# Designed miniproteins, single chains, continued (4): the designs that were tried, part 115

Each design is a single chain, and the fold is of that chain. pLDDT is the mean over its residues in the fold that is shown.

## One batch from the design tools (miniprotein)

Design m15995
Fold by ESMFold2-Fast:
Structure m15995 (fold): chain A 65 residues (1-65)
Amino acid sequence: MPPTPSHIQGLIRGQILGLLQAWALGLISEDEMQEGIDFFLSLLNPDDAEEMRKLAEEYKAFLEK
């Protein structure tokens, strides 16, 4: 079987995507979204945090007009 990604990385990804979606729907401010993302990224090691940050930036760009 292929190795499953870390469940912690999966949970943090889900939280970051949820924050981005809430911001896109106007439920939270951009500052609140960014503070939440930075908090969750602080729970990862630096290399994983950088990869996750890039994923968040790509998803944010997709949600922007």
Scores: mean pLDDT 76

Design m15996
Fold by ESMFold2-Fast:
Structure m15996 (fold): chain A 56 residues (1-56)
Amino acid sequence: AMAEVEALRAKAEQYRRQAERGRKTGELSPLEVEILEGMAALLEGVAALLERIAAR
């Protein structure tokens, strides 16, 4: 089981939802939204790499 991959994807989804809400409500600056989206992309990249290692 790749619990780490699932956790990384779940965290990336949380960051994307936070960025989306902040953008729509105006509670986050454009820079803060970009940072959250960037963090989500990094976590997804790590998750994809771990899946590829597990798949061999």
Scores: mean pLDDT 82

Design m15997
Fold by ESMFold2-Fast:
Structure m15997 (fold): chain A 90 residues (1-90)
Amino acid sequence: DKELKALFYASLAVYYAKQGKVKEAIYYSKKALELDPESELVRKLVKKALDLVIEKTTDESVKKKAQDAKAALDANDVDKALAILQETLA
């Protein structure tokens, strides 16, 4: 059930990112990784959402943090990615 919820939240992150709803995309990306940090599919969907956030955000600080969070996921450092996503929501 946590695995299905994580996939649902990761899919929501992509959905909101496609709409340019950057804060919602980051929020649901964080929730997905919190629920199932070991899921390769969750990580791939969150990376997709972060790519869309980088493309659509007008906030340079948010853009840099999204890039850093994606780089952390590419390095398989989910804890670092989560910490960065938490900072973007403050």
Scores: mean pLDDT 88

Design m15998
Fold by ESMFold2-Fast:
Structure m15998 (fold): chain A 58 residues (1-58)
Amino acid sequence: MEEILELTLKQADSIDDPAVRAKVEEGARVSTELLIRRAKKENKTLKQMYEELKKMMS
């Protein structure tokens, strides 16, 4: 969880527009909450969810 949020926030830091950055940070928090709920529902760890996302990105 911490690593996923931190990576997303680092990407947000590259955005010069503070209004856009704030929306991206808000989206990151919402996405993290959704990942937690989904992991719980599917009986998976957050680490497993992160690994699945990494596979989709490659």
Scores: mean pLDDT 68

Design m15999
Fold by ESMFold2-Fast:
Structure m15999 (fold): chain A 70 residues (1-70)
Amino acid sequence: SEEEKIIEEMRKKADELAKKLEGVDPTFARFLRLAVDYLIKQVKEGKISVEEAKKQFDEMIKYAEELLKS
């Protein structure tokens, strides 16, 4: 399904960025993984749409990418 594809992409992107952040900010790397897991849980429980989760995810990814440039 489209929802499952988006969830899979979110997990992969979060894992890739968390690995890069591990040497820069290990606390934020762990936060990123937990925050994405929480968003996925909210989607699976029907509390938010996958589109809303993707929006929040994209904001976190933007912040993570900016942090890696600093």
Scores: mean pLDDT 83

Design m16000
Fold by ESMFold2-Fast:
Structure m16000 (fold): chain A 84 residues (1-84)
Amino acid sequence: MDNIQRAIALAQQALRLLQQGRVADAIAQIQQAIALLQTANLNADGQRALANAQRALALLQQGRVDDAIRQIQIAIGFLRRAAQ
């Protein structure tokens, strides 16, 4: 299974967990997605997705959940483009 497709699934699960108020579980999913992307050979869209995922992690650690949700949604968009 492609690391980019797995990262998309993890990011989508993180978004769902944040909508349920499960912030710690969402952080774990985003950390796994970042680790997978760091081991992947990324094009420009994949690199933008990694940057947005790292930004989302920092925002979650600051308790800025709504801002983190926006960054995760942007990252998923870039990952979908990177996977095409």
Scores: mean pLDDT 87

